# Ledger of designs, part 83: designed miniproteins, single chains

Each design is a single chain, and the fold is of that chain. pLDDT is the mean over its residues in the fold that is shown.

## One batch from the design tools (miniprotein)

Design m3059
Fold by ESMFold2-Fast:
Structure m3059 (fold): chain A 65 residues (1-65)
Amino acid sequence: AEKYLNEGKKYYEEGNYEKAIEKYKEAIKIDPNYAEAWRNLGELYESMLELEKAKEYYKKAKEIE
């Protein structure tokens, strides 16, 4: 899971949001309790101004903690 999280962060830093989402979702597919991956998806959707999706992913991260 950590490998995909790190790849997602790299794509996010490069501005490739589509690839970042793909990698974060792969991390969650491997470990659905990976709160950091859920938070990173929230941050990414917030950066895209998709505030409702961002809120949903942040809520999921908090529920896991």
Scores: mean pLDDT 81

Design m3060
Fold by ESMFold2-Fast:
Structure m3060 (fold): chain A 112 residues (1-112)
Amino acid sequence: WWERIRRAQVRGLKAKDEEVDEWIKTLLDKSKPVEERMEAAIELGVRGDERAVEPLLKILKDPSEDPWVRAAAVYALALIGTEEARKAVEEALSDPDPYVRWAAREGLRGRE
């Protein structure tokens, strides 16, 4: 009976992962409005799922990407806070785009 409760918790966690996958899909879809893609990036950051790190890094490292989407990706990476994500945010402090640099500063605000 305890095993059944644990399996129900695992199913709940899996449902959250599927929701994260949908947000990753929206983030990477260049046909979506900038606003929707920014919202997807921020939601991924707030959820803190490490699976979002690689998609967010792809957006940040693409110089042809909209600077507002790249700024949202930097902020989301700072919220997730893995070593790879944090390194990318610190590198973004030197980004040529002022919005990306602003997001990096804000994301690092209040961190040790």
Scores: mean pLDDT 75

Design m3061
Fold by ESMFold2-Fast:
Structure m3061 (fold): chain A 65 residues (1-65)
Amino acid sequence: SVEEDRELVRKGIKEGKRPELSPEVLEVAREVAEKLREIGDRVQEGLEARRAGDEEKAKELMGAI
């Protein structure tokens, strides 16, 4: 329930163990954001390739593997 979740958050704050207070967590979040930018650029390039009719290039840039 919301009350149980609120209690867990309060306990974390009280103990100073909130993830957002950790420089280590912030560093990981920054690294993830950088990788997301790279993915976004690749997706945008894939969409442009698809618009140009290059389906193979679009599949390579936007493909799951």
Scores: mean pLDDT 67

Design m3062
Fold by ESMFold2-Fast:
Structure m3062 (fold): chain A 78 residues (1-78)
Amino acid sequence: MLEKLAEEVLKAAERTAEAMVAAGYPEEEAKRLVEEAKEAVEELSKLPEEEAKKLLEELLERLRGLTEKLEAAAKAAA
């Protein structure tokens, strides 16, 4: 279900943006990440369903990994 996966990617991007702010990044930079994720979702959704699903799953994993690193950085700075 491509729509649900796209929604999960966008929620992950929002979580990454929140982690960026917690790690000391500017709010504008966090907003840019969310906008880039929205653009990527829109672009990937134009591809055939199987290809879009694979790439969206890859994007979701990248965002989750980035969030983990940002949360670790925020804890190290605390």
Scores: mean pLDDT 82

Design m3063
Fold by ESMFold2-Fast:
Structure m3063 (fold): chain A 65 residues (1-65)
Amino acid sequence: DLEKKKELIEALPLPEELKERMIKAFENKNPEEIFELTEEIYDTLGLEAFRVWVSENVEEAKKLK
């Protein structure tokens, strides 16, 4: 579901430019671009930082699942 993906992306502590690129990649269904952006996001945010955000926002994170 594209709308749920957009909400998840917008909730991430990332620059708006990166969020817009990620949303467009999902809209275009381009797996190669999605992979490249995913790697860039993990380099910027890191899985550990995302886990910390989830632990502090558990109730909101449950809605994304």
Scores: mean pLDDT 64

Design m3064
Fold by ESMFold2-Fast:
Structure m3064 (fold): chain A 96 residues (1-96)
Amino acid sequence: MKKIEELKKKVAEIFRKHAQRARELGLTDAADVLEYYAEKIEKEAKSLQDIANLVTAAVIDLVGLALEETDPEKREAIMQLAKELVKEVNKAIDEI
């Protein structure tokens, strides 16, 4: 596969893995955000910059959900999901 197509697949898989984890934690809105951006990355991203922009948008949306969350444990869980997402995406980029 072309390097960009391989990266798109890996990043989308990372997003879906974290979406599944979010659903297991009862964080349905966070899971929906992650699944939405996974699909956008697969269908719309054409460059590394596009992937970076979509990852940034996903993190902004997750942080927004955390700021509106009244349960402090759920708020921290959403913030931790955002941190791990960025960490795993950066690792995937470094391996391409």
Scores: mean pLDDT 86

Design m3067
Fold by ESMFold2-Fast:
Structure m3067 (fold): chain A 94 residues (1-94)
Amino acid sequence: MQPLLTPEEQAAFRAIRADPEAAERITKLLHKIVDAAMNGDEEAVEKARQELIDFVREAARRLGLTPEQIEAAVRAAEKMADNAILAGKEMRKR
């Protein structure tokens, strides 16, 4: 399976997920995105996506990551959110 994230994005996101509380919050937000996409609620999808991006950016900043690593973590969050949206839309069709 081709990796969704680049090595840099994967490393930055892994650093954030090393905190169990942060990992739980990310998982809950990704589930919220899937559920909203499955229900066709565009507003809820965008809100949950933005909450995930904002959370990841803040978590990366608090960890003392470099600007480049913060950008990589945000790109990872965006890609994960986009994947969750696609998964929810596919479940809605089936």
Scores: mean pLDDT 83

Design m3068
Fold by ESMFold2-Fast:
Structure m3068 (fold): chain A 100 residues (1-100)
Amino acid sequence: ALEKGLRALSEGKYDEAIKYFEEAIKADPTNGTAWLLLGVAYLKKGEYEKAIEAFQKAIEADPSLAPGAYRVIALAYEKMGKTEEAEKYRQKADEIEKQL
């Protein structure tokens, strides 16, 4: 499921990628990588609110994904024109990266 989703994502087939990542999540809801990739597919499709929800689920499933997830959440907020929210998530990512 993940491999097929990644292929679809690389080919710009975002709806197909979403279906494969949803299949991966249905098989294992704790797969943070599948949630992160679902968010990326929504982000590329311009569905920013759904992307943010998926990125938040990725962090809940796998907290080690938080730095990368916060960066793409910030990007989604920026694309929505929510500059203050974008800045807050950039700061969250920066704070975690300083601890690594």
Scores: mean pLDDT 85

Design m3069
Fold by ESMFold2-Fast:
Structure m3069 (fold): chain A 85 residues (1-85)
Amino acid sequence: SKLAIELEAELALERMKAAVAMRLLEEGKISEEEALEILREVEKRVERLLEEAKKNGIERVAEEAERFLEELREEMERIEKELEE
């Protein structure tokens, strides 16, 4: 469906943004605080994509979004712990 293609494309873009932020953090080009800000924005956008996918019965996209949110939240928790150390 058209909506499934659009949601999948938006989810792919959010994954790319998270990957770039993590790369820049690894390279020391952004701070942990800047990385967390970007990842929190990605989280909010993916949560909206998940809600839209569930409302429209697009199970594959919903499953992909849920998995990505789990991965994203684990990465954010690790960065937050590094800031406390």
Scores: mean pLDDT 88

Design m3070
Fold by ESMFold2-Fast:
Structure m3070 (fold): chain A 68 residues (1-68)
Amino acid sequence: AAALRARQEAAVQQIQAIARRLIEQGDFEGALQLYRTLRAMGAEAAAADVAELMRKAGVPEAEIARYA
C-alpha cells in the first residue's frame, strides 16, 4: 500500500497514545485538541476512543462536542 497511508496510520496511533497520557495527567485541554486533530484526519475510531476516555475521566459531553 502507499507509504503515505502507513505514515498517517502511525501518526494517528501516536496522537492517540499521547492523548491517553494527557488524560492520565489531567490535561483535558490538550486531549481535546488532539481529539479535534484526529477528527480532522478522519480517524473516527481513534477519536471515539479518546472521547470515551475523556468521558470516563469526567469531561462533560458538551465540552467534547465543542471540539468536534
Scores: mean pLDDT 81

Design m3071
Fold by ESMFold2-Fast:
Structure m3071 (fold): chain A 55 residues (1-55)
Amino acid sequence: SSAEFEKLLEELERLGVRLYLETQDVAFAEALGREMKRLRTAEEVRELIERVRAL
């Protein structure tokens, strides 16, 4: 659903901000931002969240 997709995007955005504050990795933050703009489904967002959490 669009609501689930938006909720997961917000979670991923919060994770990205937290990671940037911890690492100061501008290149990773920009790459994550570009990847987020390409996401189309809740499933894709969940997969990216798991990849980011695995770092």
Scores: mean pLDDT 85

Design m3072
Fold by ESMFold2-Fast:
Structure m3072 (fold): chain A 61 residues (1-61)
Amino acid sequence: MKKELEEELKEIEEEAKKIPGVYESVKAVLDLARKKIEEGDLEGAKELLERARKAIESGRA
């Protein structure tokens, strides 16, 4: 499960980099998600990754 969340984090980060201005807004959330993964708080990490995905979707408009 940790490896899956780390892969999702990397994928979200790469997608955010493709959209101007979005990466800066999601970077802090991704940093928190990485910390949660390291702490073993997989539920907290999952929640933060969902928030990052929503920010990317908002940035597309």
Scores: mean pLDDT 77

Design m3073
Fold by ESMFold2-Fast:
Structure m3073 (fold): chain A 80 residues (1-80)
Amino acid sequence: SEELEKARKKADEIVEQARATLDRAVEGYRDAPVEELRFLAEGIEKAAIAKVKDMPEDVRNYVREKVRELAEEAIARHEA
């Protein structure tokens, strides 16, 4: 449906915004303990999910999964 297509497009934009925010966080927290970056990453995940809270469950699950993957990649880069 057109409504679902619009929701998915907005979800992709939210995921991309979360990615950019996580990239900045890795740089800003490079000298901080990894636990501080983990806490910030969790906050970024929650904020992204909040932006899609009124969307269908499959779209919410997509955003949760993708932002979590990005957060895990960001934390891995910090620990490298």
Scores: mean pLDDT 83

Design m3074
Fold by ESMFold2-Fast:
Structure m3074 (fold): chain A 77 residues (1-77)
Amino acid sequence: SASLGAAHEAATRASWAAMLARGPALAEGASAALADAEGYQKALEAAKNPELRATLSEELRLAAEMIAAVDAAVAAA
């Protein structure tokens, strides 16, 4: 399994909690997460260093998880 940095995971979980608690901001949160995912995807396509590619892949996975969580919350609202 791909590993996430503990600090990065904690920050992302905190961001998820804050976003979900705001309710009406969920759609804006999804848009922001999508923009982040697009940025990571483009960076991954340009990256040739294996360690950088691994880091960007983890960031992209985390962004995708956040997008999925926000999309599910928006669909439930």
Scores: mean pLDDT 64

Design m3075
Fold by ESMFold2-Fast:
Structure m3075 (fold): chain A 67 residues (1-67)
Amino acid sequence: APAFPGLDERPGIKNRPENLVKAGKKLTEAGLNPDPEAAKKLLEEALKLAPDSEGIKRAAEAYLAEL
């Protein structure tokens, strides 16, 4: 429901809601992907989609450390 002015103008405009959803999907795909190269690429794409999201950064860095 679009009701709150200012939500779209938060400092994290780079973290648009659709980009956060896409980044979350790429994190999930990376965790399920048996190919470490493809998983790493998905994690890098997630970080590019949500560069200001601490949660996505932490999850991606944890997965990258295992690869």
Scores: mean pLDDT 68

Design m3076
Fold by ESMFold2-Fast:
Parts: sequence; structure tokens; C-alpha cells
Structure m3076 (fold): chain A 72 residues (1-72)
Amino acid sequence: EEVVKLRKEAIKAYNAGDFEKSLELYEKAVEIARKKGDKETEKFLLRNMAEVAEKLGDTERAEKYRAEIEKL
């Protein structure tokens, strides 16, 4: 529920052109998924974050998120 809310807010920020805010909201969602041990939701969120980072032009961040997925 809370993860879904944060994801919707992240998408809203992305659509407003605020990519940094979008990533901040996704970071909060990932932290909740990690605390719950929900690896599938964590992978899903990290994939979305990598895509947002690519849009921001931050290739280093995108690769970092992909590396985290490989460890799960």
C-alpha cells in the first residue's frame, strides 16, 4: 500500500520533469521493500529507478541500480 502510494508520487514527479524528486520517492519505496524482505518488489522498483536515472542522463546511477538487481 505505502509502496504503491510512493510509486504513484514518483511517477507524478517524473511527469512534472522533477527526475531527482522521482528518484527520492523511489528510494523511500525501496527502503520499505527491503525492510519487509520483499525482494521481488525491490527488484521491480530498482528496474523503474534505472529507467528514471537513464532519463535524467545519469548512466552511473542507472548501472548502480542494475548491479543491485543482480545481487538479489
Scores: mean pLDDT 84

Design m3077
Fold by ESMFold2-Fast:
Structure m3077 (fold): chain A 90 residues (1-90)
Amino acid sequence: AAEHFREAAEHAERGAKLAEQNGDKTSADYARGAALVFRRAAETGDPVLAETAIELSEKAAQYAKDAGNTEAAEHFKRASEHARRALDAL
């Protein structure tokens, strides 16, 4: 579980950098929030933190898609997928 939450955080961080490079501060801010909460979920195993981070990452993905940042959106989608795998392994 912890490894999948760390992978989720890494994808959220990569997507945030791409979104920020394209001027999409909103997606970057949501994704950085998600990454921080994913790292907390990795440390604690708390499913509520994991669910919160997934919601933030899905919000980042939606804003990135609306802004045309497809590559950033794919990273945020992968973050959510890794986090859901971590939840299934709890």
Scores: mean pLDDT 83

Design m3078
Fold by ESMFold2-Fast:
Structure m3078 (fold): chain A 70 residues (1-70)
Amino acid sequence: KLEEAQKYIEEAEKLRETDPEKSNEYAVKALELLGVKITPEEAKEHDGETLINAVKLVLRHQQAPPRVAA
């Protein structure tokens, strides 16, 4: 799931300049794979860069569990 979400966000970044609408679709799919539920209406309220950054933030949180000081 994390690897698949990473691939979707990479595709979203590649398409941001050539096909922004498809880029946003991939970013939303990546968020869904990470367990973040977002409606199409909510997605339209944010630009593509914000959606991509949100995916990156969620991926960072999921990949690096919080380390508690010993």
Scores: mean pLDDT 70

Design m3079
Fold by ESMFold2-Fast:
Structure m3079 (fold): chain A 86 residues (1-86)
Amino acid sequence: MLTPRDLEVLEAVAELVKEKGVATVAEVAERLGLSPATVSRHLTKLEELGLVERVEGKGYKLADPVELAANEELTEKLRAAAEALE
């Protein structure tokens, strides 16, 4: 089950990817006012669901917008993020 906080983290990743091409744990933590450890936990969960992927040495980016986890709300947020990245 995804929490509202998981969705906030996903949205912050999407915004940072739009601005910079990649989202670091530190940048997401600063944007949301959370600790890096808290953000890492949420990002790990999102990665396990196939919604974000690790970029070696750089941070995270959005995975394929076609969401295989069958979560309609996250698919909606990913579509909004993908459209914003035009």
Scores: mean pLDDT 71

Design m3080
Fold by ESMFold2-Fast:
Structure m3080 (fold): chain A 51 residues (1-51)
Amino acid sequence: SVQQLADQVYKARQDGLGDAYQSSDEDRSKKLAEMNERVRKLTEEGEKVEE
């Protein structure tokens, strides 16, 4: 579970940054916001199951 969370968070950040760099200026800000949202949900879920 911890391994899955770490992998998901890492991949979400990597994919989000990559997509942002390849996107238009408006799409970039949207993709960064979506990436941050996903990361926050994953870390919040991880805190619940890690304990």
Scores: mean pLDDT 72

Design m3081
Fold by ESMFold2-Fast:
Structure m3081 (fold): chain A 57 residues (1-57)
Amino acid sequence: MEEQRELAREIGRRLRSIGLSFEAELARKRGDTERADALLAEAAAIPGVEPQELTLL
């Protein structure tokens, strides 16, 4: 029964990482590569997620 709460926290962390990666991609499209790098660094600081998941696929 702990599984669902742990899963929710895991999904929350993963969604935040994906959101940051998406914002980084938008920043790159706007030509703001420095901000994109900073957003990817924030995503990398979230434990249990891939920092460059968008680049992987």
Scores: mean pLDDT 70

Design m3082
Fold by ESMFold2-Fast:
Structure m3082 (fold): chain A 61 residues (1-61)
Amino acid sequence: SHMDKKIKEVQETSKRLVSDLTSGRETLRSEGRDDGADFVDDQIRSLQKQTQEQIDKIRSS
């Protein structure tokens, strides 16, 4: 359905962004920059929450 396509696009965009942030977090951890890695982890969690909210909004339409 059109709704399923929109949800898939949101999920694919989120997956790319989370992947990029995860790579950055892993680099920071490998460098011993734990505070920076924790900050990025918080950004990943925020992004995942925003993604779920967007999906919920699409489903409620």
Scores: mean pLDDT 87

Design m3083
Fold by ESMFold2-Fast:
Structure m3083 (fold): chain A 75 residues (1-75)
Amino acid sequence: MLTRRQERKERILALLREHGPLSTKEIADALGLSQGTVSRHLAELEKQGKVVRNEKTGLYSLNPVFDRAMDALEA
């Protein structure tokens, strides 16, 4: 059974996969979540190595290493 916390993190990952680099505000607006909730989940995902933040733009994207690992599972 997925917790609401796990569900929200999976939705953030899916959104970044489909729409590319997004700000915390854009993710919050797209998912109907508060920026504080999204920021907390992004911090956990960044700690897990699943997302990275661009320091110049403040945008979050999927970690290319994580994305490449998914491709390796199909090979």
Scores: mean pLDDT 73

Design m3084
Fold by ESMFold2-Fast:
Structure m3084 (fold): chain A 62 residues (1-62)
Amino acid sequence: MKKVLVVRGAGPKGKEKAKELAEKYKVDEILLLSGMSVEEAQQLIEELRSKGYEVISITVPE
């Protein structure tokens, strides 16, 4: 089972925070959502969970 970190607002601060949290939560994949709406991000998260992924989601201001 793969663990995925989803980061919305993937500016430089978002990338740094993603790296920190990926190490903390031992995630297998990082997905950076630049320019994606909240609704599109939520649909993607639900799709990943339906495929058996464990999803951790964060939003970081740019």
Scores: mean pLDDT 75

Design m3085
Fold by ESMFold2-Fast:
Structure m3085 (fold): chain A 68 residues (1-68)
Amino acid sequence: SLEKEVNELAQEVDDFLQQNPDADPELVKKIQELVEEAFRALRAGDEESARKKIEKAKELLEEAKRQI
């Protein structure tokens, strides 16, 4: 489910932050904002917006991982 995917992404972001405290704070903030927006979109029933936010957050998380 999309809700499960957002929850798993939020956990992955949290784990990444705990293991990589020197990660780019601006990039991390953008990822966290996208995850929060995805949760808000899901609560509003906007699955299309939620999917786009999840997709973008995953892209930026992979970018952050490449920088370490």
Scores: mean pLDDT 85

Design m3086
Fold by ESMFold2-Fast:
Structure m3086 (fold): chain A 105 residues (1-105)
Amino acid sequence: SMADLEAEILKVLAKMVQEIEDKYLAGEVLSEEEVKELMEKTKEEIERVIKKYNVPKEVAEKIKKILEEATKKMIEAARKKDQGAVLAVAQEMAGRIVQVVRAAA
């Protein structure tokens, strides 16, 4: 169901945001490489969910574009050693993806 799709996507995004937030709260910063690895893992997990629920191509493409745009911004923030900006972009991305999923229901 669309509700199950939303729940599984929320779990993937929440896990990614939690990992970034844990570093922020510890006063630590993710490197550019660590951000790339985290976002590649997040993308793979989201693509598995998209495939599992037979998400329409148009919706899947919107989600992928949001992930790609956010990844670029997070890498730029990591380059500046701005962990707060990495977290803010991750939270904004998660909200945008959820809106796309809800609009498709």
Scores: mean pLDDT 89

Design m3087
Fold by ESMFold2-Fast:
Structure m3087 (fold): chain A 72 residues (1-72)
Amino acid sequence: SMADRERALELIDKAGVAVVLGRYDLALELLEEAKKLAPEASELIDKAIEAVRNGDTETALEYLKKAAEVLK
């Protein structure tokens, strides 16, 4: 639904902020929730989750931007 997409975009944005602030556990929680709401972006969200788990901030932010593009 449109509401699920809007919520997923909000969660992706908050996850990006969490990644920049080094709050990786929070970023992972937000991304898992976003993935449930927006399965069409799940592959890109999974790539962001993997990058967060590896401490790769730049790659995580790149995939979050790509996930947001799918949902706009």
Scores: mean pLDDT 88

Design m3088
Fold by ESMFold2-Fast:
Structure m3088 (fold): chain A 81 residues (1-81)
Amino acid sequence: MKVTVTLADGRTYTVTVEGDKVTVSPESQGLVKATIIGDKLAIVITDPETGEQSTVIVDLKTGEVKTAGNPPVVEVKVEPA
């Protein structure tokens, strides 16, 4: 599964899930955290200047997406495996 997240400020991150392996692009030095919790992928993006956090939760079975935080998440593209 591949998840592309776009924030209202234009920042874009891609999270790739291959089995139990999760990778984030571009390299974020801990400012983007992506974790599998049961059947869900949780992505937290932290702005290093403001400390604001944008959160994306993806259901790995259905592809359902929930978003919260600032800057607002304007697009989440989920591509199945």
Scores: mean pLDDT 78

Design m3089
Fold by ESMFold2-Fast:
Structure m3089 (fold): chain A 72 residues (1-72)
Amino acid sequence: GSEELGKKLLEGAKKLLELGKKLYETGTPDDIARAKEYFKAAKSAAEMNKALGVDPEEAEKIAKEAEELIKK
């Protein structure tokens, strides 16, 4: 159901944030570009999860962190 989907979206968003952070740390232009794509995907997943109402505080935290990382 929506709760199970929401949990999977949050798990995916967290993994995308961590993967993006690792890519960003390499400092290469290609990796930075890929990291930004991962951060955008993480934000989208978190926003979708927030709409589903599953763990909304965690979803807001992930979306906020992703937004800040995109602005770098």
Scores: mean pLDDT 82

Design m3090
Fold by ESMFold2-Fast:
Structure m3090 (fold): chain A 66 residues (1-66)
Amino acid sequence: MKLLVTLHGSEAEREAVIAELRADPNMEVEELDERRLLVTLKGSVESQIGTVLRLIGDPHVEVSLV
C-alpha cells in the first residue's frame, strides 16, 4: 500500500525519522518535500498493517492512506 507521511518537529527529528524509514528494506521512501514523504509498503499484509500501526502511534508523524 502507499502512505502519505507528514513529518513534524525539528530538522534533526525529521532526518531521524527519514533515516529509520529508509533503513527498512520493506519500504520505498520518496521525499516529496522536506516535510512530506510518499512511502510504499512491501512484504506481507501483516507486516504492512504492523508498520501502519507503528507510524500512527508516533506523535511526530501524521499518516494518510493514498
Scores: mean pLDDT 79

Design m3091
Fold by ESMFold2-Fast:
Structure m3091 (fold): chain A 68 residues (1-68)
Amino acid sequence: MPSKLELVERLFELGEKVQELMKDPSTPEEVKQKLRELLSQALSALKAGDYETAARLLDELEELIKEA
C-alpha cells in the first residue's frame, strides 16, 4: 500500500504541474476541467484514508499531464 506521506508529496508535485497547465492558454478547456476533477477526487480519497483510490487517481492525473 502507498504511504500517506508519499501520496501527499505526489499530490503537491502534481498540483503544481496542474497549476502551470491551468495558466497555459494553449491547454484545452476540456483538459483543464479533467485536471481539476482528478485533483479534487484524489484529495478527497486521500482525506478519506482511501490510499489505493488516491494512488490510482494520482496515476491518472500524471498521465493526463503528460498528454497535455
Scores: mean pLDDT 81

Design m3092
Fold by ESMFold2-Fast:
Structure m3092 (fold): chain A 75 residues (1-75)
Amino acid sequence: MSAAEYARKRGDEETAKLLEEAEKARENNDLEKLKEMGEKLYEKSPTVEIRAAGVRAAELKEKEPELREELRALS
């Protein structure tokens, strides 16, 4: 269901760990770490679900209010 679960199910444990770190950073309101994790995820992620999570994290700092609407368009 989550992007981290999807990555782990595909055998990509490194990407799953990055997604879990991004979720922790989101809960802690650490936007800089979220953007960093998003950039790393985007580079590693061939899959649509993982790339969407990475793009979301990377854009959070720049387009925070509009990001919620974009999440609906991406999924």
Scores: mean pLDDT 62

Design m3093
Fold by ESMFold2-Fast:
Structure m3093 (fold): chain A 70 residues (1-70)
Amino acid sequence: MREKANQYADLGVEYAKQGKLDEAAKHFVKALELDPLNEYARTKLGETIRNHPRGEELQSRFLKEVRARS
């Protein structure tokens, strides 16, 4: 599912360019759900959270889903 994960990551980048950081973060999380080892999606999610006014809350909510995968 690397191709689909990359599509979600690319869509996340487009939302980030538009200032839609919540939507960008959701798409990066979906990319990591499909490919947890996707360095690109992880890096872009980190950048998005850092630039978000409530980045700590966003990190707690969205990264938990990635971390909790069995």
Scores: mean pLDDT 71

Design m3095
Fold by ESMFold2-Fast:
Structure m3095 (fold): chain A 81 residues (1-81)
Amino acid sequence: GALELAEEALAKAKKAEGNEEAKEAARLAAEAAARAETLEAAELALEAGLLALKKATDVEGVAAATGAALAAIGALFELEL
């Protein structure tokens, strides 16, 4: 589910040692954000996206991580309403 994807995204973001690993974490975070039905899933997806952004080193990685973080913020806003 979305929570499991968000947890996997965060775990991958924490372990990321380069841009390609950061992009993969961002991809999973974006997917988790799109599927988020709970605040917990959306919050973990946001944390994963922001951590991926810190570890991204090229324009594509930064764009992917930023997109994931924005998607998670959108999910949080919808779920808090």
Scores: mean pLDDT 86

